# Designs tried in a protein design run: designed miniproteins, single chains, continued (4). Part 39

Each design is a single chain, and the fold is of that chain. pLDDT is the mean over its residues in the fold that is shown.

## One batch from the design tools (miniprotein)

Design m13422
Fold by ESMFold2-Fast:
Structure m13422 (fold): chain A 71 residues (1-71)
Amino acid sequence: MEIKARVIQAGANAMLEEGASHDEVTEVARRGAEQKNVEEAIKTIYEEVEKLLGKDAAEKAKKAGLEAAKK
């Protein structure tokens, strides 16, 4: 699987752990997938999660995405 797909999946899992709905996760994953590279996908996930769930949830999603990028 491409690194970008793994990053998006890790961010989605972190959002679910923080109480996001499946619809919210699907929208954020779609926006991340539209980005041109892994760095922009992580940035988009952080910004969208911060808007929906707050800064602490956004930091967790970013960490999960960065960790997935190393695999």
Scores: mean pLDDT 80

Design m13423
Fold by ESMFold2-Fast:
Structure m13423 (fold): chain A 65 residues (1-65)
Amino acid sequence: SIKEVGLKVRAIGLATDYGLSVKIEEKDGTLYVQVDEIDKAKQQELFDKIKEEAKKLGIKVEIIK
């Protein structure tokens, strides 16, 4: 859907702002997000921002380690 595409774009933008690479996959209305980052605190901050944006749009997000 348009909302899911919008969240993907925002998540990629957020990751870019953090200097990180993100892999995003959509399946059955759920977005699966994976980030390769050694600093777990930095990774968690990015995940928290992505989850917050997802809540605003009513989209489910699952974090892959």
Scores: mean pLDDT 76

Design m13424
Fold by ESMFold2-Fast:
Structure m13424 (fold): chain A 67 residues (1-67)
Amino acid sequence: SDEELEKQLEELEREGVLAIIRKDIEALENVIKRAEELLKTIKNPELKKKMERFIEGAKKVLEELKK
């Protein structure tokens, strides 16, 4: 359901923030991978856009952490 997908997105956002604070590259890569897998299952356009935006932001932070 969309509610369950929203909850999973919120959990991924929380885990992503924690990985960024800890500068944990591996944890952030795992969060991005899980988000990309969930994105493939999302049919709701608004939720899909939120997930895509989260993935883009997380990837930008990941690139900065690798520098």
Scores: mean pLDDT 86

Design m13425
Fold by ESMFold2-Fast:
Structure m13425 (fold): chain A 90 residues (1-90)
Amino acid sequence: MSKEELEKSVEASVYIIAGIVAKRLGDYEKAIEYFEKAAEYAEKAGDYSLMAAAYEGLAEVYKKLGDEEKAEEYKKKAEEYRKKAEELKA
């Protein structure tokens, strides 16, 4: 991993933590913002595990907001990236 990719992975991780905290506090608008930032940085880092975590967070937030279509779309993305991450470690 390049230094640039590592830096983006760290930023993605920070945003995932921020998104989880915002979600638990019921601040769904901030949770969406943080998970979207996490997904962007994870994608730039090529980190499938972090991409999966970010999309899982988005799926949970949209489900709590009653947006079942977006929740299902993000859940599907999270599952796909989780599989890719598992293949890379296996």
Scores: mean pLDDT 85

Design m13426
Fold by ESMFold2-Fast:
Structure m13426 (fold): chain A 81 residues (1-81)
Amino acid sequence: MEEERRARELLEKAEEYARKAEAALEAGKWEEALEYARKLAETAVEYLELLGLGEEELEGARAVPEAIERRIKALEAGIEV
C-alpha cells in the first residue's frame, strides 16, 4: 500500500516535470527546460526501480536530459522539431 502510494506520487511528479520541461522549451527558457528534464529523469528512474523494471527502461529515463538538450540545440538553430 505505501509502496503503491510512493509509485503513484513519483509518477505524478514525473508527469509534472515533463509538463514543465515542455512549457519551458516552448517559452525559450532553456535552463529551466534542462533542469526539469533532469528532475524528470531522476524521478522516472526511481519510479521504474520501484516497479522492478530492467536496465533498458532505466537507460531510457536517464537519457531524457540529453534528448532535451538536443531538442534545444535544434530549436536554437531554427529547426522545427
Scores: mean pLDDT 74

Design m13427
Fold by ESMFold2-Fast:
Structure m13427 (fold): chain A 66 residues (1-66)
Amino acid sequence: SRVDETAKMLVRFTGLSEEKAREMAEKAIELLEQGVSIKDAAKELAKEFGVSERTARFAVEAARAV
């Protein structure tokens, strides 16, 4: 699934736990499907999950690519 592929990328490239990666993948996909921009989605993810905006942006871009 799109969530599974995004979560695998997050674990491999950011070192996040599988559980955290899945939560972030689900939220990133949800925000993109709602039409939220990559920039705004990354900001929201960073705030919600307590990660850097760089890590959050990677999550959003990975979700979009898969």
Scores: mean pLDDT 86

Design m13428
Fold by ESMFold2-Fast:
Order: sequence, then structure tokens, then C-alpha cells
Structure m13428 (fold): chain A 92 residues (1-92)
Amino acid sequence: GRALELLREALRKLEEAARILGDLEAEILVGVAHLVLAVALLVGEVDRWVAEKVREVAEKILELAKEKGNEEAVELAEEALRLAEEALELLE
């Protein structure tokens, strides 16, 4: 569904942001979000909780990007946050 596509695109943008930052904490956070989505797909339930977790990870990556002053990573994380919020609206 569209919510799943939005979450996958959000995670791709977060993965790129983490790569640009070169930060292990950012990479671990993105890995956790991928695991949450993978488990949801295995149980057949991509619900609001999954989108909320992706949003939470996007917020944390955005904070890290701002702390490091990396404008490209900030933009990617902001886009990922927007996509996760759109997915949340679809999963009402």
C-alpha cells in the first residue's frame, strides 16, 4: 500500500543521511527502523506503531544532522520525517 511505499522511501532517505553523517549512532538507528518494518511485514501488520517508530528515528537523525551542521543530511531527514507523517495519516 501507499503507506508502506512512503515508509520505505523515508528509510532510504534516512540511510543516505546516516551515510553522509558517517555516524555509527545514526546507522544503528536506521538499522533498528529497518528491523521494525521487516518484523511488521513478517507478521502482516504495517500499522501506525511502525510509522511512529520511523518518525521517531527520523527526528533523532534530524537532531544529529543539525548538531553536525550538515545541511544535506538535515534536508534528507526532514523529507523522511514528512514521509513518515504522511504514512501515519494514511494508517489512521
Scores: mean pLDDT 85

Design m13430
Fold by ESMFold2-Fast:
Structure m13430 (fold): chain A 96 residues (1-96)
Amino acid sequence: EVEELIEKLSDPDPEVAAEAARELGRIGDPRAVEPLIRVLLDKSAPPEVRLAAAEALGRIGDPRAVEALREVLEDESAPIEVRAAARGALQRIGEG
């Protein structure tokens, strides 16, 4: 299931990809951390998928996500909602 959800992160339907990210966040499996970081940092990914990836990383709470979340928070070219999600994720991890 975790591997199938990781594959769905690259689904062409943004709703499917965002749902996969949210499910990975709920499961909390550390195998999802690096794939979610890649989605979060992918400027070509839809904003809703990047937002869901940031929220999932906050839920998982793995400190490996801290640097990527800070990078997004400081990126003025990132959508405001993605930056807000990165801030919330950092607060959940204890780095906000």
Scores: mean pLDDT 87

Design m13431
Fold by ESMFold2-Fast:
Order: structure tokens, then C-alpha cells, then sequence
Structure m13431 (fold): chain A 99 residues (1-99)
């Protein structure tokens, strides 16, 4: 399933965003990116179970965008950049879930 693969990528990029934010000392960015990674995992489960992944993929994308904003407020440029990648993958999971 393309939706499952893209949601899994969103989870992986969310985890990378959390790691980058943590290395840059961004506590809020790390927590928000961790939440985005978990949302990506949830979207992947929905897609693998044949449930509509459009809503959960969009939720993962929104969580990742929030993580990017949190990281930027804390000066974590790498964390914000990785969180934006997670948001793009979450949007692609949502689009694939619409098909």
C-alpha cells in the first residue's frame, strides 16, 4: 500500500526530527516531533488495516508542521527542517489514502 509506505516515511522523518531537535537542545521541538512520529505510525496502521488513512495521514502532517514551528521557536533549525519533511510525507500518505 502506497499510503502505508508514505505514512511509515512520515513516522521515520518525525523520529529524525525528534533526534535533531534533541541534539540542538529543543525540548518542545523534541516532544512535538515525537508526537508527529507516533501519528505517522498510526496512519501506517490505518492504511495496513484497510482503514481510511486520509484523515490520519493529514493529522500526522499537521502534527509535523506543529513540530517544525516548535523547533523554530527554540532555534532548532535541523529539527524544523526534518519536521517539514515529515509533514510532506504525511500529506502524501493522506493523498494516497484518498485513492
Amino acid sequence: SEAAEEAEKAAEEGAEAAKAAAEEGAHRGTLAATAAALAGIGAAFDARLGLPAAVSGRAAALAARAAAEAARREGAERGAEEAEKAAEEGEEAARAGEE
Scores: mean pLDDT 86

Design m13432
Fold by ESMFold2-Fast:
Structure m13432 (fold): chain A 67 residues (1-67)
Amino acid sequence: SDLVNQAANALLKVMQHFQLSKEKLATLDNESLLELIELVDPELAQKLRESGDEQALNEAKQRALAS
């Protein structure tokens, strides 16, 4: 999914720019993930909120953790 790829890339950008560990990322819920994505890409965060696709957020998180 394009949305999953965009969200995963946003989370990787957050990890790089804010020095967020994989261990910390793994503990975050969907709302916390959306708040982090909003810091780097507020338009993407809004699209994710509008979609309500919790599975896309979880898949994006798992892809970021696997990188």
Scores: mean pLDDT 84

Design m13433
Fold by ESMFold2-Fast:
Structure m13433 (fold): chain A 118 residues (1-118)
Amino acid sequence: AGIAAYNAIIAANPNNANAYNNLGAVYLALNQYNKAIAAYNKAISLNPNFAGAYNNLGLAYLNLNQFDKAIAAFNKAIALNPNNVTAYNNLALAYANLNDAANAAAAQKQADALASTP
């Protein structure tokens, strides 16, 4: 159902970066990771400052066990939005999957610090 809805939005406005990002999220939920990556890359091509699309791209790479690509995508999301708690949490998870406890702890500490700010 969601794929047809986002395809209709894209047909009406092919430059809608949000529609491609949302289509990617639907593919991610369906475990169609390569289709999710293609949709997120299209969202990024339309809006290179789309921090959320980089974070979602990282999640797709994480699910494919492509940890170096996941880390690069999460770091790009953080560079675009340094207050992105979700990107730091995902970065910590990627480092944990590499058994890099020090970098996982550092990323988690930054996420916790940002979440605790009034």
Scores: mean pLDDT 88

Design m13434
Fold by ESMFold2-Fast:
Structure m13434 (fold): chain A 51 residues (1-51)
Amino acid sequence: MVVPVTEEEKKLAAKHLANLYKKGILTKEQVERAMEKLGIPKELFEEALKQ
């Protein structure tokens, strides 16, 4: 995963993390750590989980 720069890239990264979480590949802690490193707000992750 490349570091997202734009809001669109952050939304795509959030969807990718949400998919990995839903599939059980990543734990909640791993997702939170990745979001902090990539600067993704939790709201984008929660939105991705609804889709």
Scores: mean pLDDT 76

Design m13435
Fold by ESMFold2-Fast:
Structure m13435 (fold): chain A 57 residues (1-57)
Amino acid sequence: ERKKLEQKIASLYAAKGILEAGLDVEKRLGSPQSVIDSIEKAIKELEEEIEKLKKEL
């Protein structure tokens, strides 16, 4: 159902926001590039899932 799909998309956007905030913290702390890369990869995977779900609307 569209409404359930829209709610799931909203939840994924919220999760992305949390990861972006975490990425800012890790960069500020001078974390290793491997940690930064891992978080950026997770953000990209969430963006891909969001776009996939949007196409199903």
Scores: mean pLDDT 82

Design m13436
Fold by ESMFold2-Fast:
Structure m13436 (fold): chain A 55 residues (1-55)
Amino acid sequence: GPAAFNGDMTPEEKEYALKKGKEELEKAVKEGTLSQRLADMLLEHEKRLLEEGKD
């Protein structure tokens, strides 16, 4: 859930969150709910947020 995204996530949890986010975005693109470009931008943004505070 969103409450755990800042500093409290392990590297494994961050990887899992990114994987789940990518899967959800890919599904939305396939369903026609979201454009591929927007999905790519959202995934990059999530990846950047999860990378902050990492060694």
Scores: mean pLDDT 71

Design m13437
Fold by ESMFold2-Fast:
Structure m13437 (fold): chain A 88 residues (1-88)
Amino acid sequence: GRFREEAARSARAAAEAARAAAEEGGDVRKATAAAIAAAGAAFAAELGGDREGAEAAREAARAAAKAAAGGDAEEAARAAEEAAEAAE
């Protein structure tokens, strides 16, 4: 099954979208939505059997949700990137 690879790829794409939104004059809403999507995808990928990766993805997901609540596009993009890296 390549479901983990697909989820990790989706997380990376969402993280790239979050970074682009933050850097191109900062659409906070779009960056935040993309960051949450990346964190969710990374979490799903890591739940496939790696406890260490699952914990890293969970922390990244919390960071993305916190950034969403605060409206911080830069923090949301950073959290999305961390989630994508955790989703091996």
Scores: mean pLDDT 75

Design m13438
Fold by ESMFold2-Fast:
Structure m13438 (fold): chain A 71 residues (1-71)
Amino acid sequence: SAKPHAEEGERYYKEGKYVEAAEHYLKALDIAPDSLVLLEKLRKVIEKLKEQGKYEEAEKAEKYLRELEAK
């Protein structure tokens, strides 16, 4: 189920732990790749990763997002 990963991702996002938030949103998207809500949450966490200077982690998440959007 994607729900536990989405909920854990939200918790990390609220704590400002955007690397962990991205990891859990990516796990949720592996289960539910067509979830527009999860895709939007991943976009928001990518923005936060860039704000923190974590460009490598942001790029990895952006590559995953582009692959899903290309389908």
Scores: mean pLDDT 82

Design m13439
Fold by ESMFold2-Fast:
Structure m13439 (fold): chain A 98 residues (1-98)
Amino acid sequence: SVVQQGEQVVSDADKSIRDIEEGLRLVKEDPEGGRARLAADAFASAMRLGLEELFDLAKLAGDGSSLEEIERAAERAIKKVQEIKNKTLAETQKKLAE
């Protein structure tokens, strides 16, 4: 159903934000392992949500880009994920009220 699809998108969005925030923390503590994990998690999130900003983050985390570039890409990706979450929540609430 549209409601179940909306709930899945919201769940995927929340997971993506948590994974990116954790990945950024790990990049600062363990640059090699953190970058690999952030790249993998961002790519998986990009495949689920279809967001270019998540593909950009995955590429930058995986290709030796600076921490500053990765942080800027992560900020853009989180913003876009939050926008999709908010839009999906509004549409799901509208369908539940009908």
Scores: mean pLDDT 85

Design m13440
Fold by ESMFold2-Fast:
Structure m13440 (fold): chain A 78 residues (1-78)
Amino acid sequence: SKALELETETGVLLIEAAVIKRFVEDIEEAIKRLEKLLEETKKLLEEAKKLKAPEEVIKDIEAAVKYIEETLEELKKK
């Protein structure tokens, strides 16, 4: 189902964000990668909303967006 695909993509994006935060020591490279990932995650959220995905899927993508935004804000303070 499309909902399963959206949920899977969200999970992959969250793992990528966590890996970048944990292992990318160059702050500038981490920011660049996370900004690209944020753009991709926001695009996925827009697609999910247009497709009228289940509320649970929308909430999971919104949580992913928030996590990436908060991580970027934290890194930009350095």
Scores: mean pLDDT 86

Design m13441
Fold by ESMFold2-Fast:
Structure m13441 (fold): chain A 60 residues (1-60)
Amino acid sequence: GSHLAEAQKLGREARELAEQGRYEEAAELFFKASDLLAPENPVAAEIARKEGEELLEKAK
């Protein structure tokens, strides 16, 4: 799929992992989604990055 479709898939998987308490793994997927979104949609990329950072704080 497109980078946008892949980023959306990663975001969905990350949310499922976060619901299971797997915060570090979820954060990694949000960071990957952010990287994929950055060239086309920097606002969505920033949101994904911040979600990942918040999840890392829960993991520590």
Scores: mean pLDDT 84

Design m13442
Fold by ESMFold2-Fast:
Structure m13442 (fold): chain A 69 residues (1-69)
Amino acid sequence: VDPELLEAEVEASLHLMAANIALKQGDNKEAAEHYRKAAEHLERAAEISGDEGFRREAEELRKKAEELE
């Protein structure tokens, strides 16, 4: 496994967990910020791996962030 790819996937997962916690607390602004950060890391994962699945997930998360604001 490419260490850079693994780091990007881990960072995305951590921000997704943080977004879910923020949503449960009713903090839509914090959740949106974490969704955007997760999307940034997923875009990086797509760039490294060439896997369009990461890019599609990033687009979905950006849409979720936009809906929360």
Scores: mean pLDDT 85

Design m13443
Fold by ESMFold2-Fast:
Structure m13443 (fold): chain A 88 residues (1-88)
Amino acid sequence: KMLEEAIKDEKKREELLKKIEKEIEILKEKYNDPSLSEEEKKLLEKAIEKLKELKEAIKNKDLEKAKEAYEKYLETMQEYTELLAKRE
């Protein structure tokens, strides 16, 4: 899949890193929303941190660390989405 390909292929790695950087910026903008609860902000902060860990793992060609960071990012975003749904 995309993580394995990005580690093996320089062009695919650059494309993936650029996409991750865009996602981090989107989450930072969401974090600045004053209507968010402290719990929601903590989850966004954690998601940003996991995306930063993912970027470093990809740069280091560490597939296992990249998978771990990506899985934790997905878990955190699921928790964030569920928290938003329960509030509404």
Scores: mean pLDDT 83

Design m13444
Fold by ESMFold2-Fast:
Structure m13444 (fold): chain A 116 residues (1-116)
Amino acid sequence: APVTARFSRDGVTVTATAPTAEQAEQARRLAELLAEALAPLGAQAGRIAVGVALDGDEATVAVVSEEPVSPEVARAIAEAIKRAAEEAGIRRITVVSPDPAILAAARALGLEARMG
């Protein structure tokens, strides 16, 4: 059964799902790192909700902000996601967001990005 972990900090909520118990610790670590890295940005974007799905060493990171973000905040969000994933040992990241600024920032950093 999939394992789910949730972390909340300063207006940021991260929910991570792993397909196995063996991947649950990596999902938990990524979720904690994302909550920490995104906490300073929560006040600039309203609330930030992040969904993480792990499959092996690949992750899909879905990001929804309460308010549309500026290009500067979008870049900071994308950089935080990239750094947290690298620290957690994730080799491939796909960023999913309804916010085109976040998608543009993710693509500028060499990440895969799709609207969702």
Scores: mean pLDDT 80

Design m13445
Fold by ESMFold2-Fast:
Structure m13445 (fold): chain A 63 residues (1-63)
Amino acid sequence: GEKVVLKLVGEKPALRQDGSTIEPGEIIEGEILERREDGNLLVRRLDDGALILIPEDNVEILE
């Protein structure tokens, strides 16, 4: 996928694949791996390689 800078917008945390959360307003440098049928983006964070599910409606792409 393409490397992106994503900002979580909205009021709900994003869910990591391990079940932990990322708070609204956090900035994630990552790579979009897939757009899911359920409306989530699957993103790999560049910092630690963590896989994160982010609702597409709750993310702003900053580049």
Scores: mean pLDDT 73

Design m13446
Fold by ESMFold2-Fast:
Structure m13446 (fold): chain A 63 residues (1-63)
Amino acid sequence: DELLAQLREAVEAGDIETAVALAREILARDPSAADLLYRLVLPILMRKDDDELMRAVGAALRG
C-alpha cells in the first residue's frame, strides 16, 4: 500500500503533521488499521518528548 509506505517515510523524517494526515487517510479507507497506524506514529511522538504535541496529534488522529 503506497499510503502506508509514505506514512513510514514521514514518521522516519519526523514529519508529524504529514504522518497524521496520511494516517487519517488510511483510517478513512480501513478503520481496522487504527491499531497499526497508532503503533507506527507513536515511536516518533515519543522521540520528540513533547507531551503537548503528542496529545494534540493523538486527539486529531482519534477524532
Scores: mean pLDDT 67

Design m13447
Fold by ESMFold2-Fast:
Structure m13447 (fold): chain A 73 residues (1-73)
Amino acid sequence: MLAEEAEETARLLEERARTEAAREVARLARRLAEAARAGDVAEAHRLLGEIRRLLAEHPEVREVAEAVAEEVE
């Protein structure tokens, strides 16, 4: 289920991306889904760290990401 949830999250983030920062978060989320599918735990942790950094720098993108996370439940 983790890889499927990550895939859906990445897809919704891509659909809602309106700024370059939002597109970068969507791109990293897609790579995170790929790492999860491959079982690459080290790469998944690295990508998650980069996503968290971007969300901290761009609060508007964080709001969209939180809305997407609620939809993927």
Scores: mean pLDDT 76

Design m13448
Fold by ESMFold2-Fast:
Structure m13448 (fold): chain A 86 residues (1-86)
Amino acid sequence: MRIEITLEGAGVGAILAAVGVGTQAYLEGGSFESTVQGSTLTVVSEGAGESAVKSALALAQGIRDSGGSATVTREGDTLTVRGVAQ
């Protein structure tokens, strides 16, 4: 599975969680790429397994539980998480 994470204005906890998703995908035999531009962090992983997917969903829920906004969309083999942390 492909995972794409985009976080705007993220605090340290959300950043570490997003890096954790990419790291888990890499350990599952996939890839991990990250880009930072201004206040935006983007993480892209190919070949993500179940643990990386669960971590991405937990990241989205954690952002919502902290009063931020997060959307999760799935199109075929791609899971996209977009979050704005408070």
Scores: mean pLDDT 82

Design m13449
Fold by ESMFold2-Fast:
Structure m13449 (fold): chain A 113 residues (1-113)
Amino acid sequence: HPLLDKVIELLEEIRKLLDQLRASTDPEEIGALVQRILDLLAEVDRILDELKAKYPEFQEKVDRLRAALGRAADALTRVMQHYAETGQLDQEAFDEMRAAVDEALAIARELKS
């Protein structure tokens, strides 16, 4: 499934960017990494809309994947807000975001099987 392969690739890239975000202490680099993650999350969501339109049978699993991505985006917003207010990484929100991305990856791989 070329669309599912692309979703998996993008989610794996997001995971790598999360590891870079956790290791970064430069505010400009953190801002750039956050923007890249948001752009990739939006790209995944667009592909999920296409997948859902082309394969209505995937509706329930696509909705579960989209829910996981929504949790990741919400957690990323909390990470950004906390960083703007304190200059520190919100570890709890970061861990929630990473868990949500890992859940999305697991669902995407299950869909490909």
Scores: mean pLDDT 85

Design m13450
Fold by ESMFold2-Fast:
Structure m13450 (fold): chain A 73 residues (1-73)
Amino acid sequence: SAVEERKKRLEALIEELEKRREELERRLRELEEYLKANPEAPERVELEALLLKLVIGSTEYLIERLKEKLKEL
């Protein structure tokens, strides 16, 4: 059915976004550990960490919106 196909596509997209979020969170942890060990690190590294936090937040927002859509099916 069209509903089952849509559910499958939404579930696949949610899974992909969750995997991307986990990868971004891992990269953020690595950068935060680097910054903690290197207080003289260039400001660009702190900016990269801030940008990662924004992307993670946006990804989490998208995941929650897609989960809401999935519940409506």
Scores: mean pLDDT 88

Design m13451
Fold by ESMFold2-Fast:
Structure m13451 (fold): chain A 90 residues (1-90)
Amino acid sequence: FELEPGTLVTLAVLLDADGRPVGAAVLFLRRREGEWELLAYGGHPVESGEFRIDEVDPAMEPEVRELFERWLREHHPRARVARVESYWLE
């Protein structure tokens, strides 16, 4: 799968029940005609208890944050998330 310039990467750092980093979840997104399109995803499954996000990058777009939080709740419903952030590929 080829990633295009202008792809947005969203990353979540996943913690275990003791608060240790044990994995990550990542989405690759593209903006098309005002909508966000999921191109690819990756990450390891983690079960740390109840779903929770500790920190969100304040520079993250609100629409991207909401989309990623929904995806995380659906695919990692028992993950404790230390941080979510996003950055653009050149």
Scores: mean pLDDT 75

Design m13452
Fold by ESMFold2-Fast:
Structure m13452 (fold): chain A 74 residues (1-74)
Amino acid sequence: MEKKLEEAVKKAKELIDQGKVMEAFEVIRNTLEELGVPPVAARILAGGVTQLLLNGKVDEAIEYLLRKTKEILK
């Protein structure tokens, strides 16, 4: 779980660096849904992560996503 989320955040950051903000959001949302996060929660978390990545806060985005995903799936 942790490795897939970290890889998704890194891929999303690469997309944001290319100006592909919506594609970055979809990468995170799709990864969360594949892990069993409900669609509404996945959309909210993907939005939060995308905002952190737009502000260059990659480590904070990873920590936020890991914490929230663990709370939802347990």
Scores: mean pLDDT 84

Design m13453
Fold by ESMFold2-Fast:
Structure m13453 (fold): chain A 80 residues (1-80)
Amino acid sequence: SQQVQQAVQRGNKLAEEARKALKEGASKEKLRELAKRIVEEINELSDLMSQSTDPQDVQQLQEAMKRLGEAFKELSEKIK
């Protein structure tokens, strides 16, 4: 549970960092770095979800993955 909460917090902070970078007009290089980090974080959250049997933990992980996926989509649209 604590490990899941820490991972969810990391994911949420990364999504916030990505949205802030987009708002502030960060370079394409910075946006690509954030996109790569988001993919890595989604993979970590997915691994934790596959190992979890707690419905509350699964829900929190799914919500964090959704937020990261939305941020990744926004980054991908700007990287073109």
Scores: mean pLDDT 86

Design m13454
Fold by ESMFold2-Fast:
Structure m13454 (fold): chain A 93 residues (1-93)
Amino acid sequence: AERLLEAIREVLSLSPDGKLTPEQAEIVARKIAERGGDLDKALEAFRTMQSLSPDGKLTENQLLAAVLMVMKRTGLTVDQIAEALREAARELR
């Protein structure tokens, strides 16, 4: 739980407003796919949460909800999702 939240905060720290943009969400989804997740299921989870945001960007709580949906739909572990988020953060620097 703590490792996942730390990884989420690391990714969000790279955005001026502390929110995940649709472009950044696509990078995260691709990193999840590289870890064995289904790309379409990951993208669908992010798009679902983005549809609930006025600006299409994800807050910390919305990103947490999106990655929990990915875990349920793909069977990926907390460690696999956390590493995907850290890889996305490295690419966004």
Scores: mean pLDDT 83

Design m13455
Fold by ESMFold2-Fast:
Structure m13455 (fold): chain A 57 residues (1-57)
Amino acid sequence: SLETRTDAGDPAVGERLVEAAREMKERGEDKESIDDILRYAAKSSKTKVGEVRERMK
C-alpha cells in the first residue's frame, strides 16, 4: 500500500466513534460532548457531520 501524506478517510474509525456517540446519547450525556465526538468522526472518515449523523441512526 502507498503511504502518502494524503489523509485517507478511515470509515472503520468513523463507525467506532459513531457507536461511542450513540452510547453517550443513551447515557444521557450533554449534546456538546456528543457533538464533539460526531465532529471528530466526520474528520476521521473525511465526511460531513450530516452524513455521520445519518449513520448514527
Scores: mean pLDDT 70

Design m13456
Fold by ESMFold2-Fast:
Structure m13456 (fold): chain A 62 residues (1-62)
Amino acid sequence: MELTFEEIVERVREALRELTAQPGTDLGESVEDLLRKIAEKAGLTPEQVREAIERAGELDLH
C-alpha cells in the first residue's frame, strides 16, 4: 500500500479505538501480536504499524 505516514497513523488510531472499545478482548500477548491485530483491523501490514508507532513516539519525545 502506498499510504502517507499521516494516513497510516490515522488508521492505527482508529483500529486502536475500535479494539479498546470491546471490553474483555485480548489485545495480544506480545508487541508483535498487538501490531498484527492493529494491522488487520486497519488494513495495514504489521511493519507499517510498527514504523508509524516508532516515528510518532520519536516526534513526541522530540
Scores: mean pLDDT 68

Design m13457
Fold by ESMFold2-Fast:
Structure m13457 (fold): chain A 79 residues (1-79)
Amino acid sequence: TEKLLEEAEKAAKEALELGEKAVELDPSLKEGLEELKKRVEELLKRAKEDPSLAEKALLDLEGLKEAAKEALEKIEKKL
């Protein structure tokens, strides 16, 4: 359970780093980054309060990371 929470925290950091890079390239995405930050914080908070949710949080955070990566790739293709 603790290892799943650590993996979830890592996925969260990577998702936010990708989102920050996207905003640096396209500042119009700033609002989307703020929404991503809120979702990441909510998922991590729930997993910390209930460790049985750690696996679900990891999956959801991996999904957010993948979405952020796809968004960044789309921006790079437009440049």
Scores: mean pLDDT 80

